# Ledger of designs, part 18: designed miniproteins, single chains, continued (4)

Each design is a single chain, and the fold is of that chain. pLDDT is the mean over its residues in the fold that is shown.

## One batch from the design tools (miniprotein)

Design m12587
Fold by ESMFold2-Fast:
Structure m12587 (fold): chain A 120 residues (1-120)
Amino acid sequence: SIEEEFLKAALEGQKLKLEAIEVEIESESWSQEERLEKLREIVERFKELLEKITEIALKSKDPELKEEAISVVESLREFMLTMIDRLLERLEGELREEAERLREEFERFVAEQLEKIKAA
């Protein structure tokens, strides 16, 4: 069912948040380059999940599930932006500029997903 697909995607989001926290802890011993590369990898996984949540919301056409999907997307956005901001404090020069671009690209991507859900 669409409801089951949504719940599974929401659970994937929570698991991905936990994995991101584990990576942040483990990253204390990594180079700045390794930290940025792993963050980029996690951001791509968040984007894939957000697209999946958007697709489920569009398929359902249920206003209640649509509102729940918006809430999940906003929660994932806030978590990821906070994680990127923490990394920015630990980066300098070109690596910081790349992380700032990653933040802007992610924010834009999330805005596009939210507009798709709201327009449906």
Scores: mean pLDDT 86

Design m12588
Fold by ESMFold2-Fast:
Structure m12588 (fold): chain A 90 residues (1-90)
Amino acid sequence: DELAEELRKLSEEFLKNYDKFTPEQKRYLAEASSPDPERAERAIEKVKEDLKNSTDPEKQEIYKKTLDFIESLRRLRERMEQAEREAAAA
C-alpha cells in the first residue's frame, strides 16, 4: 500500500531527525504520537499555545515545523483509514 509506505517513510525520517530535535520538541512529538487521544490532543494544544505565546522567531519556526509534521502524520493516517474502509466495503 502506497499510503502505508508513505507513513513508514515519514516515521523513518522522524526517527532519523529525532536526535536533532530539542528536548522540548522530543517531548511534544512523543506525547502527540501517543495512542492515548487525550495525551496527543493535550500535546498539540500545548505546542499551539507555546507558539502563540512565543516572541522568539527561532522558537516560533521550531513550533511551526513540529505542528506541520504532526499534521502530515494525521493526514496520512486519515487517508489510510479511508482506504481501509473503502477496501472493506468493496
Scores: mean pLDDT 72

Design m12589
Fold by ESMFold2-Fast:
Structure m12589 (fold): chain A 86 residues (1-86)
Amino acid sequence: MYEEMRKIVEKLAEGAIEAIEKGDQLGRDIYAAFLAMVRGLGKAAGLLSDEEVELFDGMIDAIRAGDVEKFRELAEKLIQKLKEKE
């Protein structure tokens, strides 16, 4: 379960970074929505700690702000935490 979630987050992060760097507003909205879905499902399934939920929320905020540096920092932290649970 955590391995599958990590792989999904990694793929979504790659797409989100590309959308931010290109200034693709539609892409940013799509990737923010997908991350919000993963966050909601992971929290409902009891898979996410409060810290991990905060990292998802920060990533979504960074996408909306177009802050690629902040997004990369938070995504790296979240991916590392998910790897530690595998």
Scores: mean pLDDT 85

Design m12590
Fold by ESMFold2-Fast:
Structure m12590 (fold): chain A 63 residues (1-63)
Amino acid sequence: DKKKLEEEEKKEEEEFEKLLKEDIEKNPLTNPSLQDLRDEIIKLIKEQREILRQKRIEKELKE
């Protein structure tokens, strides 16, 4: 099912976000403001990755 592929990608993105959060907690930045900025950047990157992955799935479907 193509839906399974989409769910896999979703899980990977969620896992990626979780791993980033955990790593950030282990290695905190010196300034809280920078931490917030980093979180925003991570979110933006994640959104772009999701869009790219969706396009990849669509392309695979078309072959």
Scores: mean pLDDT 74

Design m12591
Fold by ESMFold2-Fast:
Structure m12591 (fold): chain A 82 residues (1-82)
Amino acid sequence: MSEEEIQKKAEELAKEVEEELKKKGIDAKITVEVKDNVATITIELEKAPTAEQGEELSLLVLELVEKLLDELGLKKVEVTVK
């Protein structure tokens, strides 16, 4: 799989997580950038999440990390929250 195909797949996975978060009342923008087999996930929150929303966000982000590592064969995933 090319880096371009991996990037596109990662963006699609991030979009799915954004949609699931929105269904749970969490307005977050999730971007994924892939370079040299390293993925950087950036989470931008419109407002501070509640404790319950933070737990849901963490679970969905963990699922995204696992998919990036296992399905796309990435070497490392870094997560940044803004």
Scores: mean pLDDT 81

Design m12592
Fold by ESMFold2-Fast:
Structure m12592 (fold): chain A 92 residues (1-92)
Amino acid sequence: SRRAALEAGARAQADTLLGLIRAGDFEGAEAVLEELLRELRRQPVETALFIAETLIALLREALARETDPAARAALQAFIERLEALVEELRAA
């Protein structure tokens, strides 16, 4: 159930980011991502990695279906920032 709860939390966070991006609220999406990155850095490394990798997978699925250039650019930037966090956490 803990893994299912973490997956549900990651999906809710992805849905929030995607909703803001689709609404054209790129500043709001950026603010949510910044807070998420801060919270992940406070988590145990294994938990943070699981959530970050789940988010990357969900955002990549959204990117594959996205046709709007601005939304695609935002999704690519967010994926790159989450991937940078994954590398940071693995180096620690």
Scores: mean pLDDT 88

Design m12593
Fold by ESMFold2-Fast:
Parts: structure tokens; sequence; C-alpha cells
Structure m12593 (fold): chain A 59 residues (1-59)
């Protein structure tokens, strides 16, 4: 469902410390919605685990 560019951007967001930009928050929300997670724009531990599993499967 997500493009390679969107997946690469998510990896970069998850690997970077500090606050998310509005664009990065929107990307996190899009992935949360697609994976059935609470859509809060915060990459908490549960979201990070789900994102990691998706990125591994999508590779």
Amino acid sequence: AFSAAQRARLVAVMGRPGPLSPEEEALVRAFQAALGLPVDGVPDLAAQRAFGAYLTAAA
C-alpha cells in the first residue's frame, strides 16, 4: 500500500531523536491508520513494533 519512498521516510523518522515535523506526524498517522493502531501521531513502543513488522514484511 505504501511507496518505497514513504517506507524509507518512516525508517528515517523512527531512527531520529527529537520532535516530529507536521509532515512526519502526518506520515506516522497514515501508517497507524493503515495498521489499525490508535491514530495519535506518536510513534510509541507498540506503534514502533507494528511499523518494524510491516517494514520487514514489505521489504
Scores: mean pLDDT 75

Design m12594
Fold by ESMFold2-Fast:
Structure m12594 (fold): chain A 78 residues (1-78)
Amino acid sequence: SRKEIGEKLQAIGEALGELLYDEPEEVRREKALKAAKELNIPEEEFERALPLLIQYRVRRPPKFAGTEAYEKAVKLLK
């Protein structure tokens, strides 16, 4: 669903900000793409959100921390 895809994208953004905040944009983009594919996010939805995901810097506490999507994103970004 649209809501589920949005929550997965937000979880990836929060995990990127938490784990890869100091990494170059190219590295964050590559890791985000890998996580999106593993979470079965449609490529069109990912590409649309990508500019925001790459610029995302988490503000603690993250909204989606502890969700399945966030935990999977964290594992994929390590």
Scores: mean pLDDT 75

Design m12595
Fold by ESMFold2-Fast:
Structure m12595 (fold): chain A 73 residues (1-73)
Amino acid sequence: AEIEEKIKKLEELSDRLISLIEDPQLKALAQQYRKKLIDMLKSIKDEKEAKEFLDKAIATLEQDIATLEAINA
């Protein structure tokens, strides 16, 4: 389903962002945020609301990853 595919993409992007974090404490915090974000998504009962939240979260993660990669370039 579309939502399931978007959640998978969010998980993959979150894992990529976390892999860019070298500080163990910040990495642990990012992992906690990832878990809370996924738990929050699972609590959304309306499919349209879930899709809108997922699209925004995915776009934000893609931008954050691009920004971090650009800073290191």
Scores: mean pLDDT 78

Design m12596
Fold by ESMFold2-Fast:
Structure m12596 (fold): chain A 117 residues (1-117)
Amino acid sequence: SVEEFVEELKKIFDKAIEEIRRLLQEAGVPDDVIDEIIETFKLNADTLIGVVKELLEKNPDDKESLIKTVEAGIKAIRDTILGKLEDKLGPVPEELRQRLDSIAKKAIEEAKKVIEK
């Protein structure tokens, strides 16, 4: 159902938030910057959930469009986080960029698995 999918997507995002928080803490990012990054993630994730819910209500059988929308949305959240980190702290270390990309890719794969059920 639409509600079951939304709940699973929220769980995926909650896990990503916890992984990002830990990653940024380990990287020595200040707590105020981490809190701002997490709030940015939550706002963008809520927007993506709204778009996904509308797509499911209009075209429940269009799994390809749903996958593309979720993938593009998660990548956009990643890019927004990277941009905010660069604005606050200057150049983001390559290792931190790669670890954020890994979190995004994992969230995309978990979301695809839920959609393909």
Scores: mean pLDDT 87

Design m12597
Fold by ESMFold2-Fast:
Structure m12597 (fold): chain A 90 residues (1-90)
Amino acid sequence: SVYNYLEIDPSKLTEEQKKALGEAIARLAAEYGLEVTEEQDEEITLKYREEVEEIVKEPDAEKVYERLRKIIEEIAREFGLEILTPAELA
C-alpha cells in the first residue's frame, strides 16, 4: 500500500507524533485505497519524501490526516490512478 511506500520511520518520532500519525493513517486507510506499481512506488517516495517527513512531525492527528489526504489525491491525479474506497476494492 502507499502507506508502506512513504518510508516512515516511527523510531524517529515522538510518542505524540506516532499517535497522531497512526490515527491519521488508520482513517485514511479506511477511506482511501491507492494501488501503485514498484516503479511508481519509488518515484512517489522520492518526490514526496521530504514533505511527508515534515507532515509526520505534526502532533495533531487531524492536521496529519488533512495533509496526507491531499498528497494521496495529488499522487492519484499526477500518476492517473483511481482512488478507490475499501468498499470499492472489495
Scores: mean pLDDT 68

Design m12598
Fold by ESMFold2-Fast:
Structure m12598 (fold): chain A 85 residues (1-85)
Amino acid sequence: SLEDLYKEAVEKIRELYGKLSREARKAGFDNPEVQKLMKEADELIKKSDEEMKKAYENGDAETLRKIYQETVKKLEEIIKKVKEI
C-alpha cells in the first residue's frame, strides 16, 4: 500500500541517517569536510521529508518511490564520502 511504502521510506532514511551519524562520529565532528557532508545530508533529508509527505498526501506512489530511491542513493553516497575521511 501507499502507507506501507511511505513507512518503509521514512524508516529506511532514518536507518541511513543513523549510520551516517556513527561514521561522522568516527571521522570527527571537528573536521570541516565532515561538517559539510552532515549539512548536505540534513538539507537532503529535510527536502525529501517535505516532498515524500506531499506525494503521500496526493496519493502519488510513483513520485514517492522516486524521491525515496533518489534520497537513499544520495545518502549512501554521502556515507561513502564520510568513510573515506
Scores: mean pLDDT 90

Design m12599
Fold by ESMFold2-Fast:
Structure m12599 (fold): chain A 76 residues (1-76)
Amino acid sequence: FAKFAASPALDRIIDLSHQDTADAAALHAELSALVRAHRAGDAAEEARLKETLKTKFGISDEAIDLLLAMYESSRA
């Protein structure tokens, strides 16, 4: 995953996730919910969570899609 960790699009997610703050905890909860919604095929919940990540945490659609792709790869 070092290749993805070097991506500027993921720097925001990585930086926030390393902070011991309420924002880091909220980000972790939203990312966990996004992964669960993606696995369940709940397109409506996935879309809502993507919008939350974009509006509250400033994470791009590209970064979210890359994160989900990494998750799928790690499951194989």
Scores: mean pLDDT 68

Design m12600
Fold by ESMFold2-Fast:
Structure m12600 (fold): chain A 97 residues (1-97)
Amino acid sequence: TTYLEQALRALEEALKRVRQAKEKGDYESAINALEIALKHLRDLLARTTDPEDRAVLEQAISLVEKALEAAKKGDFDTAIQYLEEAIELVRKALEER
């Protein structure tokens, strides 16, 4: 599905930006990257009509929300782990087709 492919790209971009922000100590940039990804995933969910794809996107959104909460507490390692989990979830859903 095209929307899951877009979700995967958004999550991979967020992971890259959070890792870069952590390396530079730019905590605000990491939080902003997560908020951008979350907004994009919610927009994709709004356009998705397939119930299996909706379930995957809802789970990915939940994981990104947890990543954002961890990042706001300064725990960027936990935020990265949640993003990696979301990426694995979406990738697995794409492979099962």
Scores: mean pLDDT 87

Design m12601
Fold by ESMFold2-Fast:
Structure m12601 (fold): chain A 62 residues (1-62)
Amino acid sequence: MDDDLKRRQALRDAEDLAAQLLDAGASVDDAKKAVRDYLKKQGLADLIPQAEAGVDSMAAAL
């Protein structure tokens, strides 16, 4: 229950980080690397594929 909330918050934080990097002129690969590093630090490496798909969708919408 609490873990699910933490995982959703970490995904949102990762998406916010990616959006900030893309807005600053970083590449999609740089944004994905930052998201991977962030989620690994949180112990949520299993969320990396979902977060990377989110970055791809965000970049396509820009």
Scores: mean pLDDT 80

Design m12602
Fold by ESMFold2-Fast:
Structure m12602 (fold): chain A 81 residues (1-81)
Amino acid sequence: SEISKLYKEIEENYNKLPEDYKKELEKLVEEVEGPIKEKVASITDDAERLELMREILEIIKEAVENQDIEKARERLEELIK
């Protein structure tokens, strides 16, 4: 599935990141996890929920590849509004 492919790409690239950046990503995830879970839980349509999950993973993948935490935070906050 598209989601499984994104997870694999994120995992492979995450393992190559500097330890300091891994900690920054962990903090970002901790900050957005609650609001994301609430947003996902509010969606009753399976296709819409899957699309949101895909967009979240695309943002995380970009954060891993480009090491831009602030851009990732801004994009995630826009998605969960």
Scores: mean pLDDT 80

Design m12603
Fold by ESMFold2-Fast:
Structure m12603 (fold): chain A 76 residues (1-76)
Amino acid sequence: VVEESISVLSKLGVEAAKKAGEEALKEVEGVISVEVEPSEDYKDVSIVTVKAESIEAAKKALDLIEEKVAAANAAA
């Protein structure tokens, strides 16, 4: 089991980052869980933590989450 975290700027708030995380959990094989929490230090920043069976699955999920959040930010 691998655990990886990233910080993402979510202009639409934590809910947009959570939605991206839920989509990654559904779309990426080998992902066990995705947790999204608001940053305590920075407004509009969310901390995304992925637990996966392999580092490849974790990286794929994080890349997808970053892509989805960036697209949501561009639409905001």
Scores: mean pLDDT 78

Design m12604
Fold by ESMFold2-Fast:
Structure m12604 (fold): chain A 92 residues (1-92)
Amino acid sequence: SKAGEEAARSALGSGERALRLAREGNPTVEEGTGIALGGMGAAYQAEVGGGSEVAKRAGDAAMRAGLALVRGDYEAAARAGEEGVRLGREGL
């Protein structure tokens, strides 16, 4: 669905940003929080818009990546970011 594709695209962008920031090793709390909120929003858009389960999972992964950045867990952020990117691409 269009809503699912839009959600997947949003999650993909958040996941890519999380992966970049995890590799740089110096994100701000605001940056991590922004990614977490973006992922949450994408997951919500997929759910209420009748989007695919994969698009919702992509948003959830991006949210986890952002939260991991806030905690300073860059390995977890990179893994969740990679999952968000993979699922986001699958949802397109």
Scores: mean pLDDT 85

Design m12605
Fold by ESMFold2-Fast:
Structure m12605 (fold): chain A 97 residues (1-97)
Amino acid sequence: APLSPEAREARARALELAREALPAAEAQEAKLAAGGAADKALLARMRETEEILAAYLQTVLDLAPEDARLVARALVYGPNATAVEIAVLLQRAAEAA
């Protein structure tokens, strides 16, 4: 069944926040990639989490692959406050679906 209007609105807002967080997420990934062994090990774990989240968002919230990737990256690499706001919106979307 198609998502409810409330679920679609929450999903759209999560996507908007993820786009706003993209430069910060890319900077964090680049910083870890340029770091030492501990930073590279953390990045490998974060990339695994990104893949799991992207697959989950495609399946549960009917996000296109590129949009699911954008949201997953914001959750994993983005500023903590933005990641929390996105998570709350995604929970609202899932409950309204």
Scores: mean pLDDT 86

Design m12606
Fold by ESMFold2-Fast:
Structure m12606 (fold): chain A 94 residues (1-94)
Amino acid sequence: SRLDRHSAVLAAAYQLAADARREVIGDRDPAEASPEEQAAVARRLGERVLAWVREQRLSPEEREIVIRFLRWLATHMNPEARAVLEATVAEIEA
């Protein structure tokens, strides 16, 4: 169903974020990450999301789900990491 598709895209986006975090800070608490580590997580997430969007050939509707997820995630990050995610959103919208 349409809802199942939306749920699958959102779940995949969450998994990409979890994978990016694990690559940079391992099992450490995100609240203990330095500003530089948070920016590195955002950059790795951006790289993974852009590759995934391209490989899966996401529809405009599915890309909007990813954009909303990244914007939501950015509200929980420091200004440098937020800027990285905002740049990723701009590249998805292009």
Scores: mean pLDDT 85

Design m12607
Fold by ESMFold2-Fast:
Structure m12607 (fold): chain A 68 residues (1-68)
Amino acid sequence: MELEEAVERVLEESAVPYVPGDSLEAIAARVIERARRLASTLPPELSEPVRRKVEERVREALEAGLAA
């Protein structure tokens, strides 16, 4: 499994339903927490890179959503 494939898979499996009233930061924190748990099930050489990439993509999404 390539790093990019692992990142996409973890992001898909980390998806949570949108809860009205949650801040973007609260949603991001839940996604990151799920992604960390899922990444820990990957081979050691993929676990840390996938976690880092997922956190990066969530941060980029937050910046885009908060952009003013």
Scores: mean pLDDT 70

Design m12608
Fold by ESMFold2-Fast:
Formats: structure tokens, C-alpha cells, sequence
Structure m12608 (fold): chain A 65 residues (1-65)
């Protein structure tokens, strides 16, 4: 499923741009597509881990509000 991989790539691009609002939106869309997303709080940040397929594993961190 290419759509989930594309959303992960867009989340990383938003992270590079410092747009954390878009990162959160992409995480939500990934969950809606059935991707496995684990949310954890580490050192005052919310960290998201994605598991779509074995070769599409990704991790994104976003600041806590």
C-alpha cells in the first residue's frame, strides 16, 4: 500500500520543515489507513512509531503541546 508509505515520507518532510501540526495530521491519517502506530511519551515529547510493513518501518517524534 503506497499511500501509507507516502504519508510517512510527508511526515518526515513536515518534521524537517518544523511543521509539527502537519506531522500530527499525517500520524492520524496513517492510523486511519490501518498502520500500526505506537504513541509514547519520552522526555517531554510524544514519539510515534509506525509499522506498515517490514520494509516500511519508521519512527517520528513530535513535541508535546
Amino acid sequence: AAEARELVAKAFEAQRAGNWEEVKEYVKKLEELGAVVEKREENGKIVYRFRIAADEHARVATPKP
Scores: mean pLDDT 63

Design m12609
Fold by ESMFold2-Fast:
Structure m12609 (fold): chain A 117 residues (1-117)
Amino acid sequence: GLRERILELLEQTISLVEQTVKEAEKIDPVAAKLLQGELDRLREYLRRAREAVRAGDDEEFLRHAEEALRTAGLAAGIASYLAEKTNNPNLKKLADQIERQVEELREAIEELRRALA
């Protein structure tokens, strides 16, 4: 269902941000620390979204999914900025992949909102 799709997209996004943190650590420890903060927030929102599914609380699920979407967007922005500044092709690829995941996540959340209206 849409909730399972959103959770799957969040898990995939977390994996990409984890890879981005590791790549950033080699280049800019300050940017890596900021990305780690966004990663920790993503993990917390995923946990809370899963709890909301178990509780049958669609309003809480959407709230946490939207916070995760915002956080993923911030991570993509940091990765993109660092990629441009350092001309690093691995970071550019990761930033592009996170941006695509953010777009898919946004669309899935909007579809769930329409289904619940």
Scores: mean pLDDT 90

Design m12610
Fold by ESMFold2-Fast:
Structure m12610 (fold): chain A 67 residues (1-67)
Amino acid sequence: DGVIPLDSDDAEVFVKDGKIVGANEVTLKLLGKTPEEIIGKEFREFVEELVQAFKNSDVKSLSFVPL
């Protein structure tokens, strides 16, 4: 399970070796996806969908955290 519990109102995505390895609950709700649908995806192919979803939301900030 790639959900990282964070004490934050911000959307956060965790990236390692160019792949998504985790996301907080805010990010998952923003995308309407489960961890299994995003974990292991290539970050480069997914970043535009993430940014677009963020722009259409009330989420305060979007962060990409390299591990």
Scores: mean pLDDT 74

Design m12611
Fold by ESMFold2-Fast:
Structure m12611 (fold): chain A 110 residues (1-110)
Amino acid sequence: DKQKKLSIEALAKAFDYLLNAQKGKSPVDYYLAQLYLEVADTGLEIFYQYARAAEQAHKDGDNEMAKKIAEVGLLYGTAYRDPSKHQQYVQYQQLGDQLIQQYQQDIDNS
């Protein structure tokens, strides 16, 4: 589906800008991320993309960034939540909370 492909591309761009905003705390990058997220219309895709990016940061040894990415992913994924998929969002929120706790432990131990 063409719209689904465009949504995924917009989500990837939103993620890149948001990741840069988390590192540099740039208001412009947050604004650009928000514009791309308006095109990416599924909260579940946000959860998946941010979870993968958090895992990558964790593998790279940046536990603080991994935690921030996971927290942001939960925040934006929840904001774009589809009410008809409530049970699935509850499960992903629980998984996200578990990842954040794991990354916090890794920070405390590093």
Scores: mean pLDDT 64

Design m12612
Fold by ESMFold2-Fast:
Structure m12612 (fold): chain A 64 residues (1-64)
Amino acid sequence: SSEAERRKRQAEMEQREASLAYLKRHLSPTDLEELRQKLKEAYEQGKISEETFERLMAMLNEVG
């Protein structure tokens, strides 16, 4: 069983999500839109893969 590995991953994700939730409280809708635009720019410039772009966009959608 991978329960121990899953538990560690969950704890790490929860700590990260708590930080993101804190940022959500302090970021305006305009700030979130700006971050989305920066991600689109990075993807268009080839700085990040489509996989990374999709993951980061999903995180921003979860925040906003």
Scores: mean pLDDT 75

Design m12613
Fold by ESMFold2-Fast:
Structure m12613 (fold): chain A 72 residues (1-72)
Amino acid sequence: MDAKLKNIVSQLATALGQKVELVEHAARCNDFLSNQIILLYTGAKTVEEVVQKYKSQLLNAIKEAEEVVCPV
């Protein structure tokens, strides 16, 4: 994983109180979470802005992905 992408995922995981590995897995399975990470990576949004506006949706996406096997 790109160091910048890993750092963004780690910051997001910390802000949401989740394990980084779970957030990485969820990003592969959930389009909403994946799109938010892309916006963070491109600099269109900040981690703080995304968490503040979409905390419940992000937590739900992570929870839904926890038991899911994702395609590569």
Scores: mean pLDDT 77

Design m12614
Fold by ESMFold2-Fast:
Structure m12614 (fold): chain A 77 residues (1-77)
Amino acid sequence: PKETTLSLSFLRRAFGLTAADLEVGGVYRVSALPSNTLGDHHVHELTVLGIDAARELVTVRVVDTGEKATEYGFERL
C-alpha cells in the first residue's frame, strides 16, 4: 500500500465529494482513479488517514486491487 495526499478539490470535481462525505479510518472503493495510466481504469481501495479541510487535503493509503474498473464510482466499504 502507498500513502499519498489527494486534493479535496479533485475529489469534488471527480466524484462530487466533500470533506463531510469522508471519515478518518473509512475505507472506500474507487474506480477510475487517475493512476497515471493512459486509458486504464483499475479499482483502488483508499483508507482515509487524515483530513485537512482548511488546506483541502486528504491523506490516504492507496491499494491498487488489480481489478479492472467497469464503471466510474466512489463507494464506502
Scores: mean pLDDT 73

Design m12615
Fold by ESMFold2-Fast:
Structure m12615 (fold): chain A 105 residues (1-105)
Amino acid sequence: MTFEEESEKAKEALEEIVKSKDLEKARELIEKLSVKAQYLLAAGLYSLSETLKDKAEELEKKDKEKGKELKEQAEWAYEVAKLAYEIAEEKEEKEKEERRRKELE
């Protein structure tokens, strides 16, 4: 896959994850991605979490309920970002071990 194709898949997964708020569905979507797309997704979700947190702080001054909703979205994005990073790291290690085994055969 090209970098653009991997980036597009990561973006699609990010949008579904944010919309569903289902951790098991998020895990399934992440596991279907390449290691590069998983890292891109993790970075994107972390960036989204930071952006939503900043917006929540500004909005909380004018609308406490809407500020709280954005904080909850930021926490969700952060939790899934950690999950995506963990899955990416595990998959990268497995791929490195498989490459090493093939070199020894």
Scores: mean pLDDT 80

Design m12616
Fold by ESMFold2-Fast:
Structure m12616 (fold): chain A 75 residues (1-75)
Amino acid sequence: SLIETLKLVREMVKDPEVQKALDEVIEALKAGDYDRALEAIRKTIELAQKMEDKTERLTVISVAEAVIAELKRRR
């Protein structure tokens, strides 16, 4: 599940601002609000690019790109 993958990544990251952005993506996806989810995931990518931990940064960006690809398939 995409939501389960996002929850796992949210637990892995230590940056509270990135955690909050991921929480918004998860809630938007649960609500079926794909436009809101797309806006939230783009913001998550912008925040992730500023992360100091390279492994966490690459993981968040990779998952965010997968979410964008999935949302484009559902529209």
Scores: mean pLDDT 83

Design m12617
Fold by ESMFold2-Fast:
Structure m12617 (fold): chain A 62 residues (1-62)
Amino acid sequence: DALERGARVLHEESGVPFEEALNAVRAAVDLGLTPEQAADLAHLNIGASREAGRRAAEAAGL
């Protein structure tokens, strides 16, 4: 599942809990965000680095 791949990247690179990472990735996909927008959302909502957020979004197919 692409969402689980994105969540794993965000969890492993930012140290956020996996369930929180999965919710963030799902929200980005549901909203149709670009990788840059998804990175900004993850940074603002869960304190993830923008680089980790971008990689997670790309792993999720954004």
Scores: mean pLDDT 83

Design m12618
Fold by ESMFold2-Fast:
Structure m12618 (fold): chain A 110 residues (1-110)
Amino acid sequence: LEEELRKYEELPPEEKRELVARAIGYILAIIGDAIDYELEGKLEIAELLTEIAKELAKHFLDPKTFVAALRIAEMLVNGEPLEEIARLAEEYGLLELAELLRKLAELEER
């Protein structure tokens, strides 16, 4: 029930190092995709991905939301359905992130 809401400080040091490294990697991947979309002239998608990355970064700075945000970032980078990611973000209480993900889903549907 509370696995995704575990505090970062409660994790073993080995797991903390690995999860922080993954968080950095996911942010870089999302911003990289945003740059690629901008080069393709898809500015609205590029702007939304940039806002999503910034919102995820805020949650990575909060130990209470770190693990939940990491799960959302993982799903996004793995190309899981945006509607499912948005729903999960809403269930975690990350409402602003859920709104941004739904806007991205709407744009990608064309």
Scores: mean pLDDT 81

Design m12619
Fold by ESMFold2-Fast:
Structure m12619 (fold): chain A 93 residues (1-93)
Amino acid sequence: SARAAALAQQIRDMAATLDLDELKALITQGIAAAKYYEQQGDTARAAELRALIDALIAVSPDPAAMRAHRDAALALPLDELIARLRAMDLARA
């Protein structure tokens, strides 16, 4: 579909412009968002976000490291993911 083609291009553009630490942060944000939507019963949006994360990993410079980071994030509960993202934002300020 046109939407799927546009999303695939956006994913390629992000992978080309972001460094590995920025990609890791984006994966963590995406996993947190997917868990949030699942808790709200929006399983379709959660599945779409997970698919986008997997597509981003596949075109990243280090897919193995990105998969390991994704799997670590998936193992954490949503509240811990949110706390870690907030701490990262404070450290970058």
Scores: mean pLDDT 79

Design m12620
Fold by ESMFold2-Fast:
Structure m12620 (fold): chain A 94 residues (1-94)
Amino acid sequence: TKLHEPSEALKKAAEDLAKFYGLDLSDAEYASINITDETYEELENIAINSKSPKEFALKLLDFHFELTKPKGNPEEIEHAKKVKEELKKEFEKL
């Protein structure tokens, strides 16, 4: 799978997300390591269709958990769900 350069929309969304959560912009720029063609297209669509940094963060969180979803181990699946719910609650507080 081929790696893509981030689009201006994706870069802007990453910058807005970093500012919203009080992260360093430089850290957000380097978070794009290991983006595949499919991952890049989905991140691009999330960035374009998100109307706020909070919406982008929530959609990005959902996308991340789908990509890293454990398969076959029920305990790992339940743990991942709990982590996702807790992070989503924290993101919704902001």
Scores: mean pLDDT 62

